# Designs tried in a protein design run: designed miniproteins, single chains, continued (5). Part 23

Each design is a single chain, and the fold is of that chain. pLDDT is the mean over its residues in the fold that is shown.

## One batch from the design tools (miniprotein)

Design m16774
Fold by ESMFold2-Fast:
Structure m16774 (fold): chain A 91 residues (1-91)
Amino acid sequence: SEFEEKVERLAELYRRAAELALEIAELTGEIKLSPEEREEVLRQLEETIRKGKEKLLADESMTLEDLEEMIERQEEVLKKLEEELKKLKEE
């Protein structure tokens, strides 16, 4: 369904934004993770995404317009993170 497709799109954007935010934090030295800590962060991210998708799919009050607004907000977040990462890699 169109609703399920938009929920999946939102989940993909959220995952990508979170991965970029983690990379930025590691590059700036704001966070220093061991391999085990990094694996745990990524595991918790996937669990957060899974639960978020389940909540959206179960929410009978959620509209296609609400999902489109959430997608637009996540696309803006992703664009800002991509720009920040690009600047960090050019230094």
Scores: mean pLDDT 84

Design m16775
Fold by ESMFold2-Fast:
Structure m16775 (fold): chain A 80 residues (1-80)
Amino acid sequence: SQTELQKKAIRSSLDMAVAAIKNGDKERAERYMKSMVTQLKALPKEDQEKVMEEGVKRLSEVDEEFAKEFKKRVEEAMKE
């Protein structure tokens, strides 16, 4: 389905963000965060929360502050 394809794209962006954080590439990590936030907004509401929680969990393992910022941006985007 289109939703499953979008979820796969978000997980790919998440993998790239994690790799960028581990490499200290702040600009690349920020680009992938913006991409993930935009892609999450396109998901059905029921999937947005689950995918956000998955992203926060994985990002928290490498950068707690980056994970908090990601959560804030997703929650703000979901209110728009």
Scores: mean pLDDT 84

Design m16776
Fold by ESMFold2-Fast:
Structure m16776 (fold): chain A 71 residues (1-71)
Amino acid sequence: SEEKKKEAIEKAVQEWLDTHADRLTEEDLRQLVNLAKKYPLSKDIIQKLKELAERLGNEDIVKELEELMKS
């Protein structure tokens, strides 16, 4: 079902974030933002990405994630 596909994508993204939390680069964040624009991700995941972008000091990615949360 479509619901199972969405759950699989969200689970894969969450597992990836949990595995790479300490090693996340700006390039990784940009790829995840592009993924969030293409696929519907939960607001909780977008919020976690925003916190990581703030830790890296990347204001551009923070602004892009804020726009995704408004949409």
Scores: mean pLDDT 75

Design m16777
Fold by ESMFold2-Fast:
Structure m16777 (fold): chain A 55 residues (1-55)
Amino acid sequence: MDRLIAQLAEELRKAAEIHSREELEAAVRTLLDIASQTLSPEALARLRAVAEEIL
């Protein structure tokens, strides 16, 4: 995983510690939406896989 995806994964893990499952799912959706504007489709797929692992 490249540095950018690692940073996003770290933020997602932090969110998982302070949010309920429902809030986390909403936060993940927002994160993926923001990431889709910056990351390639391949990088997005990796981030999505990390999100599924954390959820």
Scores: mean pLDDT 71

Design m16778
Fold by ESMFold2-Fast:
Structure m16778 (fold): chain A 91 residues (1-91)
Amino acid sequence: DELAERVARIDEGIRRGQEMAKLAEQFDKKMAEELRKLVQEARDARQAALDATDVDEQRGYLGRGEGAVQGLEVLGEEFLEKLNKKLEQEK
């Protein structure tokens, strides 16, 4: 089921984004804020996709949710790279 698979991927992205935002809150408040905004965008798009009245509208919202998840992955990776470099230098 394509819809179920796409929703599951968005849900996993939201979960990872929430974990990353929680971690970032302690080290980079601006990064945490940006991550939280993308988490909310993914959540809103996911809900809109489930509430959609037609297939084209649903696909549009799924694409938006997937885009927000991609943004979370990029920002999360950038944050982890910066955190790892900082921890390595403070050893």
Scores: mean pLDDT 85

Design m16779
Fold by ESMFold2-Fast:
Structure m16779 (fold): chain A 61 residues (1-61)
Amino acid sequence: MTSLLRETYYELGKGGAEGGMSEEQLYNNVYNVLSQVVSDETAKYYAEEAVRGWREEKERL
């Protein structure tokens, strides 16, 4: 598993939290973009990594 991609989507999630996106909006945006180029399971995995970054940023705010 590529740690760089996980870190990228995690950081994207943090940016989404700062920008006022909801958790659902972030998940759906990441999933919809990725599901066009990777498997459904992989798209869901990276969408969850983005949500993890969003949650950690919300906890900090």
Scores: mean pLDDT 81

Design m16780
Fold by ESMFold2-Fast:
Structure m16780 (fold): chain A 81 residues (1-81)
Amino acid sequence: ATRAIKALRELAEKLGISLDDVANLAGQVLHERYGVPVTVAATTVRDLLEGKISAREAAEKLGISQSALTRALEETVERLK
């Protein structure tokens, strides 16, 4: 998770988009892959990207495994490349 979070922050800066834009895209991936409600997913990912919560707490809030969260964040990185 830590590597994917860092990559998402770096991509946001390089692309000139907000962390909210990145969190919304990750929320869409989480919805498509795991059926997480988009608003809950986006808010949780935003808090994770800002360092307000841990990857464990984020996964718990989303009702998914940490491995599933990591895969969704990695897919979000690939969609932004």
Scores: mean pLDDT 86

Design m16781
Fold by ESMFold2-Fast:
Structure m16781 (fold): chain A 94 residues (1-94)
Amino acid sequence: MSELDKLVEELRKAIEEGDLEKAKEIAEKIRELGLSNIDNEEFVKKLLKKLTEAGKEAKDEEIAEILDKTAASIYHALAEYREKQGKPIPKLVF
């Protein structure tokens, strides 16, 4: 399993358990992974898709909000990175 796949699996377990603190920790690790690979658009899009799918399964509104904010943060970082490179803002389809 890739590092991303392992983090997503841990995130899904935290969501199922309603473990807010664990969900925050894993979301931050996913955010750091996305930001460290911000120049790899395909990887970041794959990461955002997986994070969004996991967020749809969150029954806890606080966990869902954390995941939405995490995804938004990564998307904005990717958009800003591409603007600085003189490239168009990326289109995301989930």
Scores: mean pLDDT 80

Design m16782
Fold by ESMFold2-Fast:
Structure m16782 (fold): chain A 65 residues (1-65)
Amino acid sequence: GPWLALVVESLLHYDPSRSVDDLLALAAKHAADPRVAEAARTFLARHGDQLSPEQRARLEAIANA
């Protein structure tokens, strides 16, 4: 659905004007989709060093879903 496309695009093209926590909450709702998990792995690889430990743990959970 449109939310899945938004989640994938938001993970691949992170905009620092957007809340990472809001993005992670939305991604968690679609964690069963392999495209979301792949996009989460890409985000973690590119931006993992810029995340808080809590944000990183949430993203790793989505990436391993």
Scores: mean pLDDT 73

Design m16783
Fold by ESMFold2-Fast:
Structure m16783 (fold): chain A 87 residues (1-87)
Amino acid sequence: MLEEKEKIIEELSAHPDPLVQELARLIKRFPVRYALKVLATSAGKTLPSDEEALAFVEELFGPDVASLVRKLIEIENEILKKRKEKE
């Protein structure tokens, strides 16, 4: 799961779009939902749901990038679940 997250971040970092590269940099340091909020805010938008955020990413960067972001959200949800189990 952590290795899968790193692989997806690497794929986003290798994307030719500098905004996708910046999204990857944010996701390295912050939760993916926070990175998406920063991206949406820079475009003058508010995205209250994961599905709206993914639709926005697909509109800007295409379905391949949106698919990678969806997988990152799923990985982060699994990490949060495992953290809760350790408490």
Scores: mean pLDDT 76

Design m16784
Fold by ESMFold2-Fast:
Structure m16784 (fold): chain A 75 residues (1-75)
Amino acid sequence: ADEVREAIRGTLEPLVGEAEAERMADLVVESTREGRTEEGLREVEDRLRAAGASEEDVREAVEHIRAAAEALERS
């Protein structure tokens, strides 16, 4: 739902900026709805590393995003 997308976007915005955070949030939501949550999360990890995020920031962001995606899967 839109609240899950917004939570993912908010987690990503400080690391990659608003426009990229929105694109990545849409990617995670779509991948989760298609039953490909792990593929979406791997793509997010790759994009965060490409943007220069630290391994600590990547780990924390992916952990929060995984929880949001799992909540969406149960809806």
Scores: mean pLDDT 82

Design m16785
Fold by ESMFold2-Fast:
Structure m16785 (fold): chain A 65 residues (1-65)
Amino acid sequence: GAAVAAQGVTRMGGASEEAGRAAAEAVLKTGSADEGAKAVQRVSGLSPRVAAGSGALAQALIDST
């Protein structure tokens, strides 16, 4: 679920654990990879492209569970 998605985003997306959790929670709540990307940007200040990848990864991991 969300915990696995958060850890996956943190490890694969190059984001902090805090950013990974924020991305997973945003995607779980809204069903939107774009909202996950915005959450990563707010927490970590990563570029829009890197944040978009993290949001998409969080959505894929949540959808696979």
Scores: mean pLDDT 67

Design m16786
Fold by ESMFold2-Fast:
Structure m16786 (fold): chain A 74 residues (1-74)
Amino acid sequence: APNLELAEELAEKWEKVIKSLLPQLSEEQQKEVEERIEKAKKLSAGERAMELGETALWMAQLTNVPAEELMSMF
């Protein structure tokens, strides 16, 4: 099983990436992201990291942010 501390760190990094991209989204997309963040808060560290990571990648796709730029936000 992955280290719990690593999962918490990944979740925190993804949340920061999400917050950075949030202003570039439409009002409707921002609401969807906020709902996903609220749901993620109720998950275990590993599941939260996965959910937030998927959300960040979805946001990057919508904003045409390349993976290399996304990783630079870590």
Scores: mean pLDDT 78

Design m16787
Fold by ESMFold2-Fast:
Order: C-alpha cells, then sequence, then structure tokens
Structure m16787 (fold): chain A 65 residues (1-65)
C-alpha cells in the first residue's frame, strides 16, 4: 500500500488545478529528495494524464517548492 506516496494511477483526465496541486504537494512531501530528472518526468506524465499544459503543471510545482 502506498499510504504516504501518491502514484500516477490516482491521476485522471479532467482533473482540476486544485486537485493537481494537492497531488503535487503530497508527492513533494513524500519524496522531498526527488531528483530534478524525476520531477521533470513526472511533470510530463502529469500533463499527459490530466490534460493540463506542461507549463501550468511546472508552475504549480514551483509554487509548492
Amino acid sequence: AAKEAPTLKALKKGMSEEELREFIESFVKAYPDASEETINELIESLSRQTGVPKAKVSEIWKEVL
């Protein structure tokens, strides 16, 4: 069970910006030492899975950090 760590399986198309922000906050809290490479790959995956532009996902991630 991934109780503390969110996974990509929790992502859905049509996900709101607020829901996406909550996911990112949970991920950052669970993986504070995630590499820049991992973060960039996750941003691309989040954009693809949710339909939110990559630039917007990246902006939310920077706000959380």
Scores: mean pLDDT 71

Design m16788
Fold by ESMFold2-Fast:
Structure m16788 (fold): chain A 83 residues (1-83)
Amino acid sequence: VSQEELDAEVEAGLLIIQAAVSLNTAKRAKTVEEIEESLKDLERVLGRARDLQAQRPSPATADAVRFAEETLEEVKKLLEEMK
């Protein structure tokens, strides 16, 4: 295992944590604007996760992409429920 592979796995884990934090913020949101801010953060996390997966394909980076995609869809559903 190279340092670059370890760095990618650590970054993938951090992206999963960031997505989870954004989801928790959206679930606790009382306004549409707060949910939209979390959605924007999640779109950024997903973009980063996809870039990481493209550069360093692994189960860890693939899991980060899947988790970010699932979390983004959950926040979109929360936004629809608030409307």
Scores: mean pLDDT 84

Design m16789
Fold by ESMFold2-Fast:
Structure m16789 (fold): chain A 72 residues (1-72)
Amino acid sequence: MLEEELARAAIEKDEEKTAELAKKLGLTVEQVRAAVASIEAHFGTVTEERLATAIRALVQGQKVRAEQRAAA
């Protein structure tokens, strides 16, 4: 899945692939970097599973916000 591929790219520090995959998911590189920093702060270790879960939550959050704006 794209979220898992983005998590792997971010952990591998592949900035080019991270930017490409983030764009495909409708995320900014800053949002991905913030997710990495948040996981490091709370868990001390950034794993692909933890980061992929955080990325999926960001994608879902953007969808919910878009639906709320459309309903307003």
Scores: mean pLDDT 77

Design m16790
Fold by ESMFold2-Fast:
Structure m16790 (fold): chain A 82 residues (1-82)
Amino acid sequence: QKITNKAEVKKFVKEKVKELFKETADASLLEKVRAYQKLRMEILEKTDPKLLNYVNKLFDEEIKELDPELYEIVSKNYKYVE
């Protein structure tokens, strides 16, 4: 069953990003980038398609708060620019 409400999505994204931040504390930058990309895809798969943009926004905001340098790398690789 997919997550269908914004409050549950926000809680889920925050919890998962914080867990990954702790788990990857001693990982290389490349390993962190790959781990965060994988987590983003897993969250998107479990979320209602109507909320995908909201998930991406929250995920990027949480990474930016925890690790601004990592955010610049992961957001650049994710940004769908025309």
Scores: mean pLDDT 78

Design m16791
Fold by ESMFold2-Fast:
Structure m16791 (fold): chain A 84 residues (1-84)
Amino acid sequence: SPAEQIQQARDEAIARIQALTAAALAAVTDPAKRALIEQATAQTIALIQQIADWAIANNDPEGAKAKLDEIVAEYEAAVQAVLA
C-alpha cells in the first residue's frame, strides 16, 4: 500500500541518518561538535517523521521519497560542514 511504501522509505531514511551520524561521531571527540551533530540528527529525524506523516495523510509515496532523499542529502552536507 502507499502507507507501507512511505513507512519503508521513512525507516530507510532514518537508518541512513543514524549510519551517517555514527560515522561522524566516530571521527569527532570535541564535545561542541558532537553536540551540534546530535542536535542536527534529532532535528532531521523529526523532519523525516513529519514528512512521512504528511505523505501518508496525502497518499503521496512518490513525493515522500523525493523529499526524504533531499533531506538526507542536506543532512550529509550539514554534517560535513561541522566536521570541516
Scores: mean pLDDT 89

Design m16792
Fold by ESMFold2-Fast:
Structure m16792 (fold): chain A 78 residues (1-78)
Amino acid sequence: SATAEELTALMNRLPPRSQLILGSGVTLMLMFAYLDDPEGARAVVDATIAQLRADPDLSPEEQAELERLLRALAEEVL
């Protein structure tokens, strides 16, 4: 999807720790979606966003864009 492509492109420009947080969050969200657990998937998305907001290596603009794209991807998948 266009959202997944944008999120992947942004992820590849992030510091390694931020990449790990985002990559792990996306993987777990997809796993919960596959298990037909949308509540678990939403909890993972919220936890991932909270971790990214707390990441001092990310600008406020990067944090806002990541939140927007991750929530858009969750709506597409769920």
Scores: mean pLDDT 84

Design m16793
Fold by ESMFold2-Fast:
Structure m16793 (fold): chain A 86 residues (1-86)
Amino acid sequence: GIEVEAQPAVVTDGEISFTATVTNYGENTTTVLTLRDSSNGDFVLQKSGKGGETLTLTVTTKDLNSQFTAIGVSSDGSPPVVKHFT
């Protein structure tokens, strides 16, 4: 299985930061974590790793109206897990 956590967005000095983590509990799999701009659907950042690892991505932008989603995918055939930032 896969678990995605989207931390509450943090505003500091006119910039907003979005941090997400994915943990894949399946060994011998690959994990992909993607941050997408939910306002326009653009891919912003992506990271891949081994199953059993925790992956972390942070995106920071000066557009304080930005909205992002975190998407975790495992190679084990599980459905993608989508998490919205608050």
Scores: mean pLDDT 78

Design m16794
Fold by ESMFold2-Fast:
Structure m16794 (fold): chain A 86 residues (1-86)
Amino acid sequence: HMELEQARQQAEQAYQILTERAKLYNEEDKGMGNYLEAQAQRVKDGIADESKIPETATAGVQLVKALESAEKIRRESREKRREELE
């Protein structure tokens, strides 16, 4: 019960993050925004099936980590370029 509840919470967090990122990306990269919306929907569908919650949480957490890593690299590159232009 407790482990399943934690997996559910992780999957719900991943869904929230993916949905928020999809909105941000839809303005500058519609393809990425659409991709993240599709992934968020898959996480939501996985949460609805209790037998799939652990695998859904794992996949969602991994996708969010990959996205956050990519965003960190992009942010650091933008900050460095901005400093060079000052």
Scores: mean pLDDT 78

Design m16795
Fold by ESMFold2-Fast:
Structure m16795 (fold): chain A 106 residues (1-106)
Amino acid sequence: SKEEIEKLKKKLKELEKKDPESLEVAEALEKLAGLYFSEGKFDEALELYKRALEIYKKKLGEEDPKVARVLLGIGMVYYAQGKDEEAEEYFKKAKEIAEKNNYEIE
């Protein structure tokens, strides 16, 4: 994963140079956050997930499924850190978006 992290960091830097608020940047940030999470680098994972979250919210709106996905990622990181209260808040936000999204497609 160290080689994958370095490749993704380089790709992210190139994407940010072109458009720092693009969906491609948000997707690269989210993927990099997941890799840092898998390595136990929880604080770094949170920073990257939160950056991806802000881009997705701005570009797609607060109720988009990609926003819910990142909120679940943040919740999982907090849960792994033993921060159960913070984890539950993020899981609740993700669930509310998922329920609302299902309501809109019926």
Scores: mean pLDDT 87

Design m16796
Fold by ESMFold2-Fast:
Structure m16796 (fold): chain A 102 residues (1-102)
Amino acid sequence: EEAKKRYQELKKRIAEAVAAGADPETIRQLRREYLKAQRDYVSAESFAKAAELGLRDAGVPEEVQKRIAEAVRKGYERGLKAGDFDVMAEAIREEVEKLRAE
């Protein structure tokens, strides 16, 4: 409950700070805190399950949903270790591209 509340509050604070034109260093600090809160609240399994549900809602076949969700899980874990959202996005993209090549 506390971890979820912190995660949601930080997400809101980042959006508000960006909209208000806050100092770039302040935004970077908030993003780092958000990533730490995400690690505590959103496990790689939970993130992958959310991706799987989104793919299902988009009409992606069930066998493909599971493969993409597992690739997303691997990319998310790599991103959390790096502590950077851009690295996380690139890691997820890289893992998904490996499936496309097969």
Scores: mean pLDDT 74

Design m16797
Fold by ESMFold2-Fast:
Structure m16797 (fold): chain A 78 residues (1-78)
Amino acid sequence: SELEAELERLRDPSASPQEKLAAAARALHLVMQTSTDKALLAELKAIFDEMLDALSAGDEAAFEAALARFVALVERVL
């Protein structure tokens, strides 16, 4: 599925933080198209915003922590 392809990109150790952020944006968009769970969508968006802020600040540890939480949440809805 398209969502599984984005998860593969998010887990790719050779992918840049910018490429992972782009994959997260596409994954969020796909979940938004298929889910009516407002709490899930709000949580995913909040984690995505944390990833964006961490990348902008150059905080690699915060980015990786937010990425791990984002991936875990998306895996639960596959």
Scores: mean pLDDT 87

Design m16798
Fold by ESMFold2-Fast:
Structure m16798 (fold): chain A 81 residues (1-81)
Amino acid sequence: SEAEQKALFEKKVREETVPILTKELQELGVDEETARAIAEKVQAAGLAAIEANRDASFEELAAAVLAAMRAALEAALAANP
């Protein structure tokens, strides 16, 4: 069901964003503390977008989440030159 797709997607954003993005940023040369801080900001943006789009279709929710996470990542990288 769509509700099950949304629940699984939210679980992945909540549980996988920080560990995966922290590791990816460290592989690009970002230090662990900065990488984790950026990853936590990206996760928070994703979770906020899920909450704001709970009544939207799964496609609309997923698109909004990815856009919010991308914007948060770009902003965080710009703040940590």
Scores: mean pLDDT 88

Design m16799
Fold by ESMFold2-Fast:
Structure m16799 (fold): chain A 93 residues (1-93)
Amino acid sequence: IEELVEKALEAIRAGDVLSFSKYLMEILKKLLPDKSKHEQLVEAVSTLLAEARRHLPPSVAEEIEEGVFRFLEPIDPELAEKVRERERELLAS
């Protein structure tokens, strides 16, 4: 997962929204089925969403964020809230 996170960060820095979305979705698909990896999912996804908000246009970052939560909330609303909370912490730093 660390390799996918690094690739996603590189995509954000390059302004490559399509590649970023692909890596973000791949991280979600790999970590979501395994509850033991949910803490890792929270850190990885929240970090990437916070970086997207810092580097991408606000409307683009918001659309990606909405897509992530639209995907997570029906599956695990508690996990989705943990991601939101961690992203807020990272943005406040």
Scores: mean pLDDT 82

Design m16800
Fold by ESMFold2-Fast:
Structure m16800 (fold): chain A 70 residues (1-70)
Amino acid sequence: MAEEVRRLLREAIETGDWEAVDEAARLLLEISSEIDQGIVQLVMGVSRTLNMSAEEAARLLETILRSMLE
């Protein structure tokens, strides 16, 4: 699971593809606690509102994944 999320986030960073970001976020939600799930949803929401790039959104999701692994 965590390895798949990391691969998708790297793909999003390399390609700028929001499909990879969306898929990574979906997988993160599956393994996230209620609090972490709220953070993932917040990141996705503000990314859309602030017109962030897929790369920027992927970096934020990567930070969430790291906190969950530690």
Scores: mean pLDDT 76

Design m16801
Fold by ESMFold2-Fast:
Structure m16801 (fold): chain A 118 residues (1-118)
Amino acid sequence: STREEIQKLAREISEIVRSVSKTQDPDTSEKLLEQSRRLEEASTLDDPSEAIAEVTRSLNEAADVLVDSGLTDEAIRLLDEAIDKFSELSKSPDFETNTLASMAIMGLSATKLAAEKA
């Protein structure tokens, strides 16, 4: 179901953010772990559109934390991994899953372009 696929995606992205946090300084790590916790909370949401909005918000904030810390390449890598996961979801024959994933890709791609320009 769309709900289960998005909840799984949120958990996988939380895991990625947590992994990135382990290689950073303590202040940056703490801020990334906060976003990882928000992604775990998003994985419990029953509404797929609300879950995707929260995932996108947390990813944008994680990317901003990395850019502000001078880690622009890490931010781009994180966004690329997230976009790849949403791209797999966008191949779904289910219209709701397809549409929500495509909207997330557009938002994250805009964030990536902003990070690359910074």
Scores: mean pLDDT 86

Design m16802
Fold by ESMFold2-Fast:
Structure m16802 (fold): chain A 102 residues (1-102)
Amino acid sequence: MEEEKRREELRKKAQEYIDKVFELLKSISPEAKDFVEVLQKAIERAEKLLSTVKDPEEQEKRRDEILLNIAETLLDYARKHNLPDEVIKLAEEALKYYKEAR
């Protein structure tokens, strides 16, 4: 198995699940929409910081850690606020794929 290609496919799949969670959260409540906006700003800040990392392997490792933290934060939020099972399931799938991409 080509490890790098496998990791890229898993990250892409995880990102698709995260995007679906964000869209569902924006449609559920104003509070959930605000939460998504906070996470999106955190992602933007993280991307800016990652762009200053010169070592490609270190940049990739830090990106993976950030994405895992975002997926875990989404899952915790969904569970804490008793959001629909669909949201929880999508967040769990995203977390699973990010962990496998590591």
Scores: mean pLDDT 78

Design m16803
Fold by ESMFold2-Fast:
Structure m16803 (fold): chain A 85 residues (1-85)
Amino acid sequence: RERMTLSPGPTFEGQVSTAIRDDPKLVVAEAEDTPQRDLLLQLAGQTTSKILVVSPDRDIVDRTVRELRALGADATGAHTSLGEL
C-alpha cells in the first residue's frame, strides 16, 4: 500500500522521459525488486491510464508487467534506459 511515482516529470531521460512528456495520463511505477501484490492491485486500479514499469533489472520489469497485465492493467516496461544508460 506504499505510494509509487504517479506524476510524469523530467526525472527520466532518453525514451522514458520522452514517453512521459508525450502522454500526461501515463503512470510511472519504479521498482527495485518484485513489488508486493497489494501494490500491484492498487496500481491496477488506476487502469484508465497506461502504466510504465521502470527498473534497472529486466527480470523485475518483466515479472511486474506480467503481474499487472494479469490484474487487467495496460502495462509496459522500460529497463534498458534506466539500467544500462
Scores: mean pLDDT 55

Design m16804
Fold by ESMFold2-Fast:
Structure m16804 (fold): chain A 77 residues (1-77)
Amino acid sequence: MKEEIDRIADEVTEELRKKYGLPDEQVEEVRRAARQAGLNAAFLGADLDTIRESMRKAAEEVVERIKKNEELKKQLE
C-alpha cells in the first residue's frame, strides 16, 4: 500500500509539473501533499480508486494555491 501511494504521488506530481510548469521547489510540496492525502485515505479504508482521487485532488489544490499566489504577486508588482 505505501509503495503504491508513493508511486501514485510521483505520477500525479510529474503530470502536474509538466502541465503547469511548476518550479522545482514547489514540486516537492505538491508531492508531499499528494502522498499525505493518499495515506489518510488508505488509513480510513478507502479503495485504490478513491485513494488516487484524493491524492489528485490534494495535489491540484496545492497547484491552485501556488498559481493564485503567483498571479497575485504579478498584480502587486
Scores: mean pLDDT 78

Design m16805
Fold by ESMFold2-Fast:
Structure m16805 (fold): chain A 67 residues (1-67)
Amino acid sequence: MLSPEEIAAVKKIVGALIDNPEGLTPEELAERVGVSRATVERLLDFLEKNGVVERQPDGRYRLADLP
């Protein structure tokens, strides 16, 4: 399971993607959330594997369609 710090970062990432439905790059998310790009990329990989986000061909990540 994710650490409390990683859970807090995930909540901020999801919030940023809700506010930016067109998608954000890992670099833009790192700037908005205030964590390293490496941390964002690791959390985005976790979220993508769990169907929460999807990577676009242009390198942006968006929220996956919720049922």
Scores: mean pLDDT 79

Design m16806
Fold by ESMFold2-Fast:
Structure m16806 (fold): chain A 118 residues (1-118)
Amino acid sequence: TETINSLANATISAANETRKLAKKTAEEEKDNPEAVKTAKEAQKTADEVITVAQRLLDDPSSASDSAEQLRNLRSLLSAQRIKAQKQGDKTGSKSLHELADSLDVLIQKVASLVSAAT
């Protein structure tokens, strides 16, 4: 059984990878406004996941509020994963598929962290 601290750190690591891939996707897909928008939204949501996971590390008493915020962020990540995958399928973009894969990993880490925090 993973601790809240180990799950929060794993979630932050996954979110940092999503941020990196989102930035790469926005640069490689610069001529595709929908892909750039999807990448920027994914980066913003990953930043918010890092903020909430860090708060949970700094203040364990925030667990209930943090879990609710993470549930809401997981819903946004799921929508962003679907958009990235569909756009990647249409264009054959490797960066969009890599972004979608990283979002799937992040969704799983957020789900595990929510379960541990509730």
Scores: mean pLDDT 90

Design m16807
Fold by ESMFold2-Fast:
Structure m16807 (fold): chain A 65 residues (1-65)
Amino acid sequence: SGLSPEEARELAEKAGLSEEEKEAVVLAAQHGFVAAVNALVRRTGLSVGEAMERLARAARKANEA
């Protein structure tokens, strides 16, 4: 079982993530990592690889907060 969307949001806020990164971390908690990556690609125009790295880094920062 992963983080709840509320837990993911609170951790992202504590980590001082950007609005975009907070939204991506919450979306990953709600719908899974792949769905969050796809949404980030569509919203930002990043490549899949760039979106994956950005989301992974944001999630790591949230977990360290």
Scores: mean pLDDT 77

Design m16808
Fold by ESMFold2-Fast:
Structure m16808 (fold): chain A 68 residues (1-68)
Amino acid sequence: HMEELIAELKRAIEAGDVERVLKLTDELYKMGASKETFEELLRLAREAGHPAVEAILEGYLKQLDLDE
């Protein structure tokens, strides 16, 4: 289900769907997805050009850095 969740999140990122991005990113974080996964998603968010979506992913990456 992680791969399915990542696929849905990528669609939400491309669409700029802030509410869905927040929900799906939080679920990925709770599932213990890797820092590398979030880094890839952040790159996609930057390419998509939705600042609010980029900020959400940056926030979760910062939390992962604090968690070590």
Scores: mean pLDDT 81

